# Designed miniproteins, single chains, continued (2): the designs that were tried, part 18

Each design is a single chain, and the fold is of that chain. pLDDT is the mean over its residues in the fold that is shown.

## One batch from the design tools (miniprotein)

Design m4631
Fold by ESMFold2-Fast:
Structure m4631 (fold): chain A 60 residues (1-60)
Amino acid sequence: DEERRRWYELGLQAQVDHYRALGASDEEIAERRALAEEDRDAMAAQGQSIAEGAAIQAAL
């Protein structure tokens, strides 16, 4: 869902803004954002694996 991706990006931006308000460095913000992107990619890969598992179970 494109809407879900948009909300996710808005949530990330809000968190970045919050961390900046707390005095976090640009380096810390960049690292947190990179970790969030890595988690998103891992979740996408896991979702595909779950979908494949469900298809195999339905075929049995």
Scores: mean pLDDT 66

Design m4632
Fold by ESMFold2-Fast:
Structure m4632 (fold): chain A 66 residues (1-66)
Amino acid sequence: SVDEIFEYLNKAEEALKQGNLEEAKKYLEKAKELYESIKDDPSVSASQYTAAALAIIGVEIDLELA
């Protein structure tokens, strides 16, 4: 679900805050796997899908800058 994507992204950001780059990358990959799984889910709105995509990009940028 979209909520699970945001849960993993929050865990990735927390890991980044703690300096744990490997754990952050692991959670980011889980979020990206979930994002791919919801591409064809008619219960997910376009706005929810876009919000998840933007959140993933934000964590990817934070990880690249870390």
Scores: mean pLDDT 84

Design m4633
Fold by ESMFold2-Fast:
Structure m4633 (fold): chain A 67 residues (1-67)
Amino acid sequence: SSELIELIEELAKAAKEGDIEKAKELVRKMQELGYISEEEAEELIEAIERGDFEKLERLLVRIHLSS
């Protein structure tokens, strides 16, 4: 959906800018809207907190392809 794509783009931008709190808020919103599972949300948060942008990108691509 267009909303999921917008959330993914905002999340990627927040993570690149080092806005960890905004990135985590966007992950929570994706989970609340049913785009991702609790497990996927936890994996995204861990990647964000570690600054693992390569893992974050791979997770977001998988989520997009699965929706």
Scores: mean pLDDT 84

Design m4634
Fold by ESMFold2-Fast:
Structure m4634 (fold): chain A 60 residues (1-60)
Amino acid sequence: SLAELEDRIHALVDELLAETDPAKKLELARQISKLLTEIDKLDPQRAKDILDELERRLSG
């Protein structure tokens, strides 16, 4: 479901913020990007809203 995809993105973002290894950060970012693409196919506006939220969270 859409909610399950969102939950997975939030979990991956939490891992990304705690990660110190650049290679693992890149892998986590790629996984997040793939999940965002799946959400975009279901609801493009929701995907954009999530992306905007994640950019805010990652920027501080």
Scores: mean pLDDT 83

Design m4635
Fold by ESMFold2-Fast:
Structure m4635 (fold): chain A 55 residues (1-55)
Amino acid sequence: SDEEVLEAIEELEREEVRRYILGTAPPLSRDEFLERVAERVGVSPETVRRLIESL
C-alpha cells in the first residue's frame, strides 16, 4: 500500500542519516534508494517514484 511505501522510505531515510552521522558508508544513489524501498514493500521502483512525485 502507499502507507507501507511511505513507512519504508522513512525507515531507509533514518538508516541513511545514521550512516552519515557515524561516517560508516557513503549515501545510497537515487536508483539504489528506490530499489531498496521497492524491495522492502514488494513493489516496483517505478511505483515508489510515482508515489513520491504525487506528494
Scores: mean pLDDT 77

Design m4636
Fold by ESMFold2-Fast:
Structure m4636 (fold): chain A 85 residues (1-85)
Amino acid sequence: TKRLLLQAEVSLSMAELAAFVLAPEDEEAKKAREYLSKAIEALQAGDLEKAIEYARKAAEYAEKAGVEEAARAAREAVELLEEAK
């Protein structure tokens, strides 16, 4: 539903903010933010499969960076996007 897509976009945006605020100079956190931006762009383009792929990559990089808040938000977005398929 459109509600699940909105919730996913909010979760992706929160993950991006957490990675930026908590680890702005960390290279893995920067990679997480790059993938979060790509996930949001894919979602806005209606490409749910790419949005899920990029969100999963973002969660992996956020975990490597130690930003648990960003990793959890990105994983939540993946679950919401998979329900919306």
Scores: mean pLDDT 86

Design m4637
Fold by ESMFold2-Fast:
Structure m4637 (fold): chain A 68 residues (1-68)
Amino acid sequence: GAAADLDAALAFLQSVPGVTAERVGDTTIVATGDLPVTRLIGLALRLIGDFPNLSVKVEGNTITVTAL
């Protein structure tokens, strides 16, 4: 379910060097990384592919993941 997908997505993002990820409320993860935009886009595409019940948005150096 979406909650289990959020937990897995959070664990994945926290495993990436240079990424700081935290849960904000019950439905949202916010991750920031001092990484090239191509790496951030790659992480977002990975999340979209692995977690179809999650919405992923990239703005600047921030990835926002929300349960659908």
Scores: mean pLDDT 80

Design m4638
Fold by ESMFold2-Fast:
Structure m4638 (fold): chain A 81 residues (1-81)
Amino acid sequence: MREEQIERAVELARKYAKEIADKEGLTPEQREDAARLAEGVARGILKTIPEDVELSDEEIERLARAAATFAVGAVKLDQEA
């Protein structure tokens, strides 16, 4: 169960990160970096949630979108360094 939820969240986070990166005008390289970071963030968050806590599809979607938004923002911030 939890592993399936992690896989779903990772796929959605990657998808949303690429969509947001495209809208923000990021390069193909930054787009892939954002997708990879979003995967890591989504996986990390889900690993902190106890396995006995049942997550709805809507909660997985929100988590994935939040991870994607954070990842794109982090990639953009790295460009300013």
Scores: mean pLDDT 79

Design m4639
Fold by ESMFold2-Fast:
Structure m4639 (fold): chain A 60 residues (1-60)
Amino acid sequence: SKVEELKKQAEELRSQAEQAIKNGDRETARALYAQYDALVREYNKVRGEEIRKKLEELRK
């Protein structure tokens, strides 16, 4: 699913950020965490749409 794809991309960004931290590159780490935050926002949007559809089906 798209939610699963976004989660995997977020994990990759976290891994890259950890490498930047190990290298002492704080600017690169900040940029990667900013990308991670943007990806989490997209993840929440997609997940929210899926949850809304399920709630409408279960509405009683």
Scores: mean pLDDT 79

Design m4640
Fold by ESMFold2-Fast:
Structure m4640 (fold): chain A 61 residues (1-61)
Amino acid sequence: SRMEEALAEALEIVDEGVAAGLSEKEILDRVAQYLKEHYPDMPDKDQQRIVMEVLDHLAAK
């Protein structure tokens, strides 16, 4: 689904950001920018789910 594709792409941004030594804030900003650019029509609830998954992955590091 479109949401699953967006989540997979967001998690790729997380992995790249962590590997590059970016801060949590910088990674979150990149994810937010990516979603705004590529998924501007995505419902707020789905965007929130992606952000929650990103935060969960960052908290596990």
Scores: mean pLDDT 83

Design m4641
Fold by ESMFold2-Fast:
Structure m4641 (fold): chain A 64 residues (1-64)
Amino acid sequence: SMENELKIKVLEIVIGSTELVVERMEKSKETASPEKAAKIEKLIEENKKAAEEYKKRLEELKKK
């Protein structure tokens, strides 16, 4: 349905945006102090978990 197509597109955008944020954080971690790198790593882990949940929702919608 057109409604499911819209939901799929929104999830794809959110996933892509989250993955870009993770990529930027990983680059920032490379030049950070050890203390700051540890804090960035925790944020990377949380954003990766969020992306995985969005991917799961996307998979469920694509089966319809």
Scores: mean pLDDT 85

Design m4642
Fold by ESMFold2-Fast:
Order: structure tokens, then C-alpha cells, then sequence
Structure m4642 (fold): chain A 75 residues (1-75)
């Protein structure tokens, strides 16, 4: 979380895209799509100044954890 809070908007976007791609490559396409959607919403809010970088980073981590949990429950 703290590492992500120090990243620029462009770097956070790359992290979201990378993690979504990893989920999709693991066969968790629905979870990857949900995570990507949540990440894009958070990045849009950050770009508009509606949330802080720390809030965006925390939201991205939470969305990723939820996606991984759903993927695990699906098995």
C-alpha cells in the first residue's frame, strides 16, 4: 500500500493494467474485468482531485484483494 501511495497517476495506471492482465492470464477473466473497472474509477477520481493518491492506492489494493478472494472462492 505505502509503495503504491508514492506512485504517479501514470504508474498507478500501469500497476492496475499489469495486475488485471495477470488475473486474466490465470483464467480469472471476470475478476480481472471487475478489478480493472474499479481501478479505472479510482484513477479517474484521483485525476479529478476527488481522492488522494493514498486513497487511490488503498482502493486499488482493496479491489485486487477482493478480486483474488472471488477467484479463490470460484475454485
Amino acid sequence: VDELAGLSLDELKKVVEKKAKELKEEGNEDEAEDFLSAGRTLLSQLARGEISRRQAAQGIVKALEEAKKKAEEKK
Scores: mean pLDDT 77

Design m4643
Fold by ESMFold2-Fast:
Structure m4643 (fold): chain A 61 residues (1-61)
Amino acid sequence: SELEEAAQALYAAVRAGDEDAARAYARKLAELLSKIHGIKDVEALAETLLRTVRAAVEARA
């Protein structure tokens, strides 16, 4: 699914240290989730997703 593809791409970008790609995929994932769940603050959601994925990657390093 597009949601799974965006989530996997975000994880891969964070792991690779590609900050521009990570921000872009976090935004895309937030927009998809916002559309599904009616979340209005897409920017805050994107920042939360990016922070969460970074923490998960760091915990496994």
Scores: mean pLDDT 83

Design m4644
Fold by ESMFold2-Fast:
Structure m4644 (fold): chain A 62 residues (1-62)
Amino acid sequence: SEKARRAAEILHGMLQAGMSLEEAAEILAQGLGVSRETALRAAEAARRGDIEEAARLLEPGL
């Protein structure tokens, strides 16, 4: 979905700006109501530049 893809792109941007994986995941989990575990897995994918995988991981929680 567009929402999941946008969230993944925001995660990627935060990580590129120097935010830690844990901090970016916590912000996203709080903002979207997804679990911390889901947000961390998505942040790991986004850190690799795998926006499609990050969006896929976030989709069920949105």
Scores: mean pLDDT 81

Design m4645
Fold by ESMFold2-Fast:
Structure m4645 (fold): chain A 90 residues (1-90)
Amino acid sequence: MTLEEFVKHVLALAEEMGLSKEEIIEIIEYLPLLEKIYEQIRNTKDREEIKKLLDSLPLSEEQRQLGGVIITYLDYLGTTAEELKEAIER
C-alpha cells in the first residue's frame, strides 16, 4: 500500500463514519495520546478502567476507531503522522 492509497482508504472510512476532514486532522494531532491509551488498554483486564481511559480522550468514539486504524497502518507502512497529515490537507 502506498501513502496515496492509505490516504484514500482513511478518507473512505471517515466518510462511512460521518467524520469530516477536520475531524480526521484532529485524530492525527492526538495520535501520540491515542497510541499511549491503546498501549494502556492492551495491559489491562478491567473493562471499567478501559472505559475510563477511552473517556479521557478528547475524541468521539468514531474518531477513536479510525485512530486505531491509522496507528496500525502508520506502523505497517513506516510513515509518520506528519506525512499523513500533509497528504490529507492537500
Scores: mean pLDDT 78

Design m4646
Fold by ESMFold2-Fast:
Formats: C-alpha cells, sequence, structure tokens
Structure m4646 (fold): chain A 57 residues (1-57)
C-alpha cells in the first residue's frame, strides 16, 4: 500500500546516505504515487534506490 511504499522509499534513501528530510520527502512522494496506482511499493523502493545511487533489492 501507499504507507508501505513511503516507508520502503524512505529507508532506501536513508541507506543511500540522504538526509532524513530528503528521505522523508522521497518516501512521501513515492507513497502518494503508489496511492494513485502509479507504482507498487516495490517499484517505489526501486525508483528511490535508483535516484539515490543504491542498487535495487
Amino acid sequence: GAAEAARLARETALAAGLSEERAERTGKGMGDWARAGLFSAEEAARLAGLNSGVPPP
């Protein structure tokens, strides 16, 4: 769901070394897109990883 997408994207961004503020924004954005049906939670995490330079899980 959207909350799971937001959490996974935030955790991925933090793992990539982004600040908490940037990780929170990334998580919220990906969660909003997942809620709109644009991305699954897994896709949201993967996109956050690509933007942060972290390989997808």
Scores: mean pLDDT 68

Design m4647
Fold by ESMFold2-Fast:
Structure m4647 (fold): chain A 87 residues (1-87)
Amino acid sequence: ASPEPVTVELTFTVPKSKRDEALAIADRLEATLRAAPGVTEVKREVQESDDTVTIRITVTFESDEAAGRAFDAARPLLEELRKLSAP
């Protein structure tokens, strides 16, 4: 068990037609990650292009084990965002 901080970046690119749906799922994902033990920081950035919206979520964890537990809790929301990102 290492106490070294771990930073993970998640990036999802969705069509503009899915923007509101993707942002609603991202809100739930961010809340789930912030509630997880050992999460120290959660940041979200949204970048819009002509036809797409890129959602970037950066999460800092106290340890690899904390990251694993947080992503286990967030798995359904991660899968929902991935479905919007992949045709």
Scores: mean pLDDT 83

Design m4648
Fold by ESMFold2-Fast:
Structure m4648 (fold): chain A 86 residues (1-86)
Amino acid sequence: AAAERARAEEHARRAEEAFREGRYEEAARHAEEMARALARAGDEAAALRALAVAYGLLARAAEAQGRLEEAAELLARGRELQARAA
């Protein structure tokens, strides 16, 4: 689990950096990698929270592209995952 947790931490840092630069799709990809690493480490709740973050970031990317319907669907999916993680 230590290797998976270290991998999740690395992707969390990269997601934060991409987010600060407004690169929401890249930030979302790192959040997805973080979720996969957390799932492999056995932390299902943290994995679901990370995946919810990825959907939120994809929604911001869709909004920036004027794809408001897709953004709303992505936000709804992310909120559902957050509820499952609670």
Scores: mean pLDDT 86

Design m4649
Fold by ESMFold2-Fast:
Structure m4649 (fold): chain A 55 residues (1-55)
Amino acid sequence: SLEEQQKKLKEKIEKAAKEYNLPEEVVKRAMELVDQGKLEEADKLVKEGVVRSLS
């Protein structure tokens, strides 16, 4: 279900935020996208944040 996908993605975002020290603004925006059902956009934003943290 969408709710299960949203829950899993939020958990993934929280884990990435802690592990890579993602900016609060990126985490907040990603969570908003998840709540809007824009799961692919949320996942892409988090991945971009992770890549930027490693650069």
Scores: mean pLDDT 85

Design m4650
Fold by ESMFold2-Fast:
Structure m4650 (fold): chain A 90 residues (1-90)
Amino acid sequence: MREELLEKEKKVSELLQEAAKAIEKGDSEKAKELVEKAYELAKEILPKAVELAGEELGLSEEEKKKVLEEAKKRLEGLKKKLLEEAEKVE
């Protein structure tokens, strides 16, 4: 389970690196596609990542839920910002 999470986290990082390369090349369409894929995967793994981190930190279930909600808000904000940057390179 933790190994699967780490593998998915690496894949998110790889997709974001590819998106950055697409932005540098002016490939707006590919950059947007890669950002969307990276964030869909990140959103999928986020609940388990928060659960594991919360267990390590000794957080209650209520505290873990608050961390998850805040992390989701930050993730959505970052996604919007990256998509806006991808638009600008067209």
Scores: mean pLDDT 77

Design m4651
Fold by ESMFold2-Fast:
Structure m4651 (fold): chain A 69 residues (1-69)
Amino acid sequence: DAALDAVNQAVAEAFRELSKTLPKEEANRIAIRAANAGLDAIDAGKTPEEVRQVVLDEARRLAEELKAK
């Protein structure tokens, strides 16, 4: 399943990057929310590359929102 594999790969990349600057608990929360956005993108019929980008963009957005607060 190329789309599900794209979610898993993007989530692992996002978690790895977030874990460098955020506590593990916060990195985990963001990774879970980003994974859910990726799964929603699969349900919306997005391609694996689009799904990957949705996960990475959502993780970045959530991390920036956390820093802005």
Scores: mean pLDDT 83

Design m4652
Fold by ESMFold2-Fast:
Structure m4652 (fold): chain A 75 residues (1-75)
Amino acid sequence: LSEEMRKEVEEALARMSLSVEKLAIKRNPSIETLKEAIERLKKEKERAEEAGLEELVKELEEEIKKYEEKLKKLE
């Protein structure tokens, strides 16, 4: 794969993972589900940072913060 194609694939995969996490939270929000989603999103953020996907990094940071706030409320 070319570098451009690899970057597009990484971005697409990260966005798909984010969508899956959102769905999991919607279907059965629990402390465990939120913790797992936050951990996975943090890993995706790290990958996005390494790939230089600044917009995606910002989006992932916002989602992580949102789920962390939900987790605090559920405690």
Scores: mean pLDDT 73

Design m4653
Fold by ESMFold2-Fast:
Structure m4653 (fold): chain A 55 residues (1-55)
Amino acid sequence: MSIEEKIKELEKKLDEAARNFDYEAIKQISTELAKLYKELGDEKRAKLYERLSQL
């Protein structure tokens, strides 16, 4: 799976977790998204997901 495909799958799961107010899942998924966006060089999105991971 490409990094872009991995991000799309995680964003879909994050949306599901957010709709269910599953803060544990949001935190875990946000941690993974932050790492992937750092690899992509998207510092702004990486920092947003790092904040969500600190729930």
Scores: mean pLDDT 82

Design m4654
Fold by ESMFold2-Fast:
Structure m4654 (fold): chain A 112 residues (1-112)
Amino acid sequence: SLEEARQRVLDAAERFLKTAQEAVDEIRKKNPEAKELADEILREAQRMVEHAKRAAESTDPAEAGRHLGEAVREAQRMIDLAEKAGNKEAVDRLTEAAGELIVALSEYVAAL
C-alpha cells in the first residue's frame, strides 16, 4: 500500500542517517586530518534524508520525483567525499545504505 511504501522510506531514512553518523565518527577517529571531509559527508547525508522526508510527505508524483532526484544527487556527492577520505569500509557502508533508501524512495514514487 502507499502508506506501507511511505513507512519504508521513513524507516530506510532513519537507518541511513544512523549508518552515516557511525561512518563519519569512524573517519574522525581513524583520520583526524579528514575532519572537514567527515563534516561535509554528514551534511550531504542530512540533505539526502531531508529530501527523502519531503518526498514521503508529498502525494504529488512530480514533487516526490524531484526530491528523489535531489536525494540521488546528494548520495553521489556523499559517496565522492567518502572516497576522498580514503576509508573503503565507510564508502561500502554508505553506498549500501544510500542504495536501500533510493530503492524505498523509487518504490514510493512509483506507487503515487
Scores: mean pLDDT 89

Design m4655
Fold by ESMFold2-Fast:
Structure m4655 (fold): chain A 52 residues (1-52)
Amino acid sequence: MKKVEKELEETLKKAKELMDEMIRRGEDPGLAAARATGIVLRRIGDIIDEEL
């Protein structure tokens, strides 16, 4: 349980940092957000697989 919470926190933090970095490099904000969202969804799937 606590592991899932911590992994979600880290995933969100990394996704936000990646999105901000992409925008800083001149990437489209919408595309950057979509890519970050994909990373979050993928990680959530991995966490669910580990816990179930």
Scores: mean pLDDT 75

Design m4656
Fold by ESMFold2-Fast:
Structure m4656 (fold): chain A 57 residues (1-57)
Amino acid sequence: SRFEEKLEELKKLVDDPELAEQIEGSLRTVYEQTKGDEEAIDAEFERIKEALEKRKK
């Protein structure tokens, strides 16, 4: 599913298990609230990814 695909991508960017759990929760909430809307999932994924990349600099 789109959710599983994006979650797997985010897990590659996160080495902190506590942060990974929070990220999974955020993405899952969007998935459940939008009934799996791929555009909404992609938007949340990009938001989380951008926040994580700011930390990698």
Scores: mean pLDDT 78

Design m4657
Fold by ESMFold2-Fast:
Structure m4657 (fold): chain A 112 residues (1-112)
Amino acid sequence: SLEEAREYLLKAIEYLILAAGALDAGDEETAKEYLKKAIEYAKKAIELGKDNENLVKAAENIIETAKNFLKIDDEKRLAEVRTNLAKAGTAVQAGDDELAAEYAAKAAEAAK
């Protein structure tokens, strides 16, 4: 269902925020575990929310952010990723799939 898709997207975003915290602490191995969980939950959000284009776009950008995450070697860029992930999570909680997609895209761009 769409509600379940949003729940999984929120979990994916939460795991990326945890990965950012682990990376800031220098714990790359814990960050890798959280990134794997973020990708898993984002893929499930795509499967459940496939008829919602904005939700799928948000989840795809969460996966892209996760894949590029360990390449972020700039503290300012990591902070930008974390800020946009937090805003995406807030949008998901509000049911604003368009805004969630916008902030997820900004997080993915900052991770490049």
Scores: mean pLDDT 89

Design m4658
Fold by ESMFold2-Fast:
Structure m4658 (fold): chain A 71 residues (1-71)
Amino acid sequence: SREEALELLEEALRKAKELGDEELAQNIEVAIRSLKEGDVVSARVGLHEALKLAKDEELKELLERAFKLLQ
């Protein structure tokens, strides 16, 4: 669901900020904003870019789970 995807993305955003990964955090914020606006296509693009940047295993897991919920 959209709400579950938002929760996962908000947790991923917190972790990205804690790691100091500003580029990853920005891409996650784009995905969150797009989802809140109902733009699932842009949200998926932002999330896909975030997945490419993520190096932390826990962050990858959160982002992958969110991506699956947006299909």
Scores: mean pLDDT 85

Design m4659
Fold by ESMFold2-Fast:
Order: C-alpha cells, then sequence, then structure tokens
Structure m4659 (fold): chain A 70 residues (1-70)
C-alpha cells in the first residue's frame, strides 16, 4: 500500500468512526457538519485524494440526513 492509499484509508476510517460516535451521542446536524468540515480541511491539507474527500463528504451528508430525519 502506498502512503497516499494509506492516508486515504485512514481518513475514511476516522470519518466513519467519528460519524458513528456522533450519531450515537445524539449530536446535532450542525455539530456533525462542523466536525466533518474540520476533518475534510485537515485531510485536504495532508494530500488525501479528491475521490476520498468526496466519499468523506458523502458519509457526512448521509449521517446528517439520518439525524435530521430522527
Amino acid sequence: MSEEEFLDEVFVALAAMQLALLKRAGASPDEIRETLDRLIEKAKELGVSPETLAEIRRLGDEAIAEVEKS
């Protein structure tokens, strides 16, 4: 695995874990968005791929939609 692939995988795992914890804790859509925005900014600065950044955003949008529907 290249360093680029490893970094992409790490950030997807971090995003998924953080979103799962936030949903379980009853976080608001705003709290989820804020946390995700910080993670995406960090990932982008560290050179995570555009495809992986889009996947992280998609996971976040899905989590926000689930919380708003509840």
Scores: mean pLDDT 81

Design m4660
Fold by ESMFold2-Fast:
Structure m4660 (fold): chain A 80 residues (1-80)
Amino acid sequence: SHQDLVDRAKKLADEALKEADKLAKQGKNDKAILNLEIALGLLGIIRGVLKLIGGSEEALKAIEEEIERLEKKIEELKAS
C-alpha cells in the first residue's frame, strides 16, 4: 500500500538520523553527512515512485517532511 511506502520512508529517515548522530558524536561528521545524503537520495526515489503511482497528497507530504528533516541535519553538520 502507499502507507507501507510512507512507513518505510519514515523508518529509513529515523535510522539515518540516529546513525548520523552516533557518527557525529565520534567526530565522523563527513561519514554522517554521506550516510544522510544516501538516505536522502533513497527518500527522493520513494517520493518519485509514490508520485508516479498516484500516491495521496498526505502521503507525499509525509515523505517531503522526512526529506526536510534530513536536509536540515545535513546543514547543521556542515556548519559544525
Scores: mean pLDDT 87

Design m4661
Fold by ESMFold2-Fast:
Parts: sequence; structure tokens; C-alpha cells
Structure m4661 (fold): chain A 99 residues (1-99)
Amino acid sequence: DEAERAAEQAREYLRKAAEAIRNGAPKSEIQELLDKAEEYARKVEGETRGDLLYSIENLKLLAGLITPEEALARLEEAGVLTPEERALLEAAARYPRNV
């Protein structure tokens, strides 16, 4: 029940962060929303926690709040990456998109 509430709060803050990114909100506002999402995600166990943390780091990347190298390090520490996801982030870190 508490874990279900925490997961729902994390998803709510993720939705708000995604909306803030779409609306061109300041990076500080996006960071606050994602920090709240992470706070709630860390109260959840198992695969749901992994999924939430992965989504948080992806939105941080999209918002320009972290680098692919920082995202990879954080997700590796959390133990949430599949081998395919790890390989993709490692490739992004070595070969950033040419503008």
C-alpha cells in the first residue's frame, strides 16, 4: 500500500516533469520535479523501482540536466540496467549525436 502510493507519486512527478520539459520550463523546476520523482521511486522495491529510476534518468538527459556518462554511472550504481540498455548508454557516451 505505501509502496503503491510511492510508485504512484513517482509516476505523477515524472508526468509533471515531462510536461514541464514540453512547456520549456526552467531547468531548476524540471530538476525539482525529477528530484521528487526519485525520492518516491527510492521508496519502491524491485522492478518498479528500476523502471522509475530509468525513466527519471532519461528525462534528466532529455532536459540536459546530466550527461550520458552521468546517467550511465547513476543507473549502474542503482543496478537497474539491462545489458542492452547499458550498451546503448555507453554508445551514447562515446558517440554523442552530431548536430
Scores: mean pLDDT 77

Design m4662
Fold by ESMFold2-Fast:
Structure m4662 (fold): chain A 79 residues (1-79)
Amino acid sequence: GDEAVNAYLQGRADEAIEAAKKAIEEDPNNWRAYLILGTIYYERGEYEKAKEYFQKALEIDPDNEVARRLLKEAEEKLK
């Protein structure tokens, strides 16, 4: 949700994770929340977890070019 996006943009990663998880509990189709979780885990080097979240975001919004690009970047890190 908006809280997760704002926390992430301000560099508050732990707050962004909590806000994103809450947003998913309220709306399981919130692709933005999955995208934020994937991005944070990618930045932490947790590429398998990042891939899972980017994949969920893309399943909800198949035309999301950002999610598709980030999914490919996470997959390249796992090679």
Scores: mean pLDDT 83

Design m4663
Fold by ESMFold2-Fast:
Structure m4663 (fold): chain A 61 residues (1-61)
Amino acid sequence: SDLAIPVDALQAEIAALRAERAAIEAQLAADPANSKLVARLVGLEIRIIGLELDIERQKKA
């Protein structure tokens, strides 16, 4: 149940988002002017930071 999200689950989500980021970075290297890919990359970075902060909150309970 998601009422108490374990740190391991948050770390797994961060790992998945980092994999998505790497795929977007590879696409952006082929098409550096693609504003949609840039926006998605920024969104992924913000979400990763948010999840890292959530890990800190979970440790404080």
Scores: mean pLDDT 81

Design m4664
Fold by ESMFold2-Fast:
Structure m4664 (fold): chain A 61 residues (1-61)
Amino acid sequence: MVGQVAVATADYTATDPSELTLEKGTVVEVLAVVNDDWVLARNLATGELGVVPVSYLEVVG
């Protein structure tokens, strides 16, 4: 999953400053696996970095 592009499957609102807010359809790059439930991602449209739940992402390809 690291280095792969993924798409947000649902809206996610950040509850922590370390988290990334996502709109459904947001395209992100997965930069690192934090744990089994969370990854560090970059929003490819905005360049913003943050952790997001893996369950909200679908890998493209």
Scores: mean pLDDT 80

Design m4665
Fold by ESMFold2-Fast:
Structure m4665 (fold): chain A 59 residues (1-59)
Amino acid sequence: MKEKEREELVERIMALYRELFPEDSEEELAIFREGLLKIKDDEEKLKRVLAVLEEQLAK
C-alpha cells in the first residue's frame, strides 16, 4: 500500500471513530490516532480496524 493510501485509510478510520464516539476529547482522538500510526505498516490490521468500525456504525 502506498503511503498516501495508508494516510487516507487512517483518516477514514478517524472519521468513523469520531462518528461513533462524538463525546471523545481531542486528546482521546489523538491517542487513538497514535495507535493507528503505530500499526500504519500493517495494512491487514488497519483494514480490520476499519471493518470493525464500519460494522458498529451500520448497527
Scores: mean pLDDT 77

Design m4666
Fold by ESMFold2-Fast:
Structure m4666 (fold): chain A 83 residues (1-83)
Amino acid sequence: MDKFEKLLEKGKELQPKLEEAGRANDLKKIAALLAELQAFMQSLFPDAVFPEIDPDDIESIKQAFQAILNFVGQVYQQALEAE
């Protein structure tokens, strides 16, 4: 089964929830959604390493979000190069 396709489906599920939490400035909800996405990514890519998320630390949340974006970008690039 295509791991990238599963990642896209999870992203589509979480994206509207993350956007809503972002508009509300709900940092705890953002942290929880990012942690859920990290756990899902690790289930598909066991070698993936993500930073620990502290829901009370804005910098921790920013670092986690950036790490997720970088990882998704890498997976997308690899999927494009596999053809």
Scores: mean pLDDT 77

Design m4667
Fold by ESMFold2-Fast:
Structure m4667 (fold): chain A 102 residues (1-102)
Amino acid sequence: DVDGLIEKLLALLEAIAAGDAEKARELARNLPPVSDLDVLLKMLRAGADWLRDRWGDTAAADAVRAHLAAAEKDPTSGDALIDAMVLLLGAPVDRAEAARRA
């Protein structure tokens, strides 16, 4: 169920952005492993859309989508997929830090 996996990922991203480390750990532990690249790409694209729609972060969303397009074009290279994941997870961490300093 890709829609259920997307909902779980978006809940994790919201918890990270809220700075709720305990909830983020619980959600991360409950996220099932994803071995299907097409499913993973759909989940990460939904995460990019969340950055745009929730935070107006079009630059980060576009960068994640560009990395995912590169990963889809060359699935034997892990670098683009790792770059997409690092950027997607890093953006809500930066949001939580900014909120904490305000």
Scores: mean pLDDT 80

Design m4668
Fold by ESMFold2-Fast:
Structure m4668 (fold): chain A 70 residues (1-70)
Amino acid sequence: MREELLEEMKRLVGEAQREIAELLAAGDERGALEAALRAARELARLAEEMGDAEHAARARETAAALEELL
């Protein structure tokens, strides 16, 4: 189960990086920020499920910073 969650987190990060890069290349800065925010929120949830309080807190801080930019 924990290995599955770690693999899911790695997949999420990779997918988010691709989506953000594509949106930035298209000039959609707002869409890129929204994609990053969505990924940060999902990472926080997965980290909480893993019991990784440090990574969960870091992801929540990232989400809060991105919300202020939107």
Scores: mean pLDDT 81

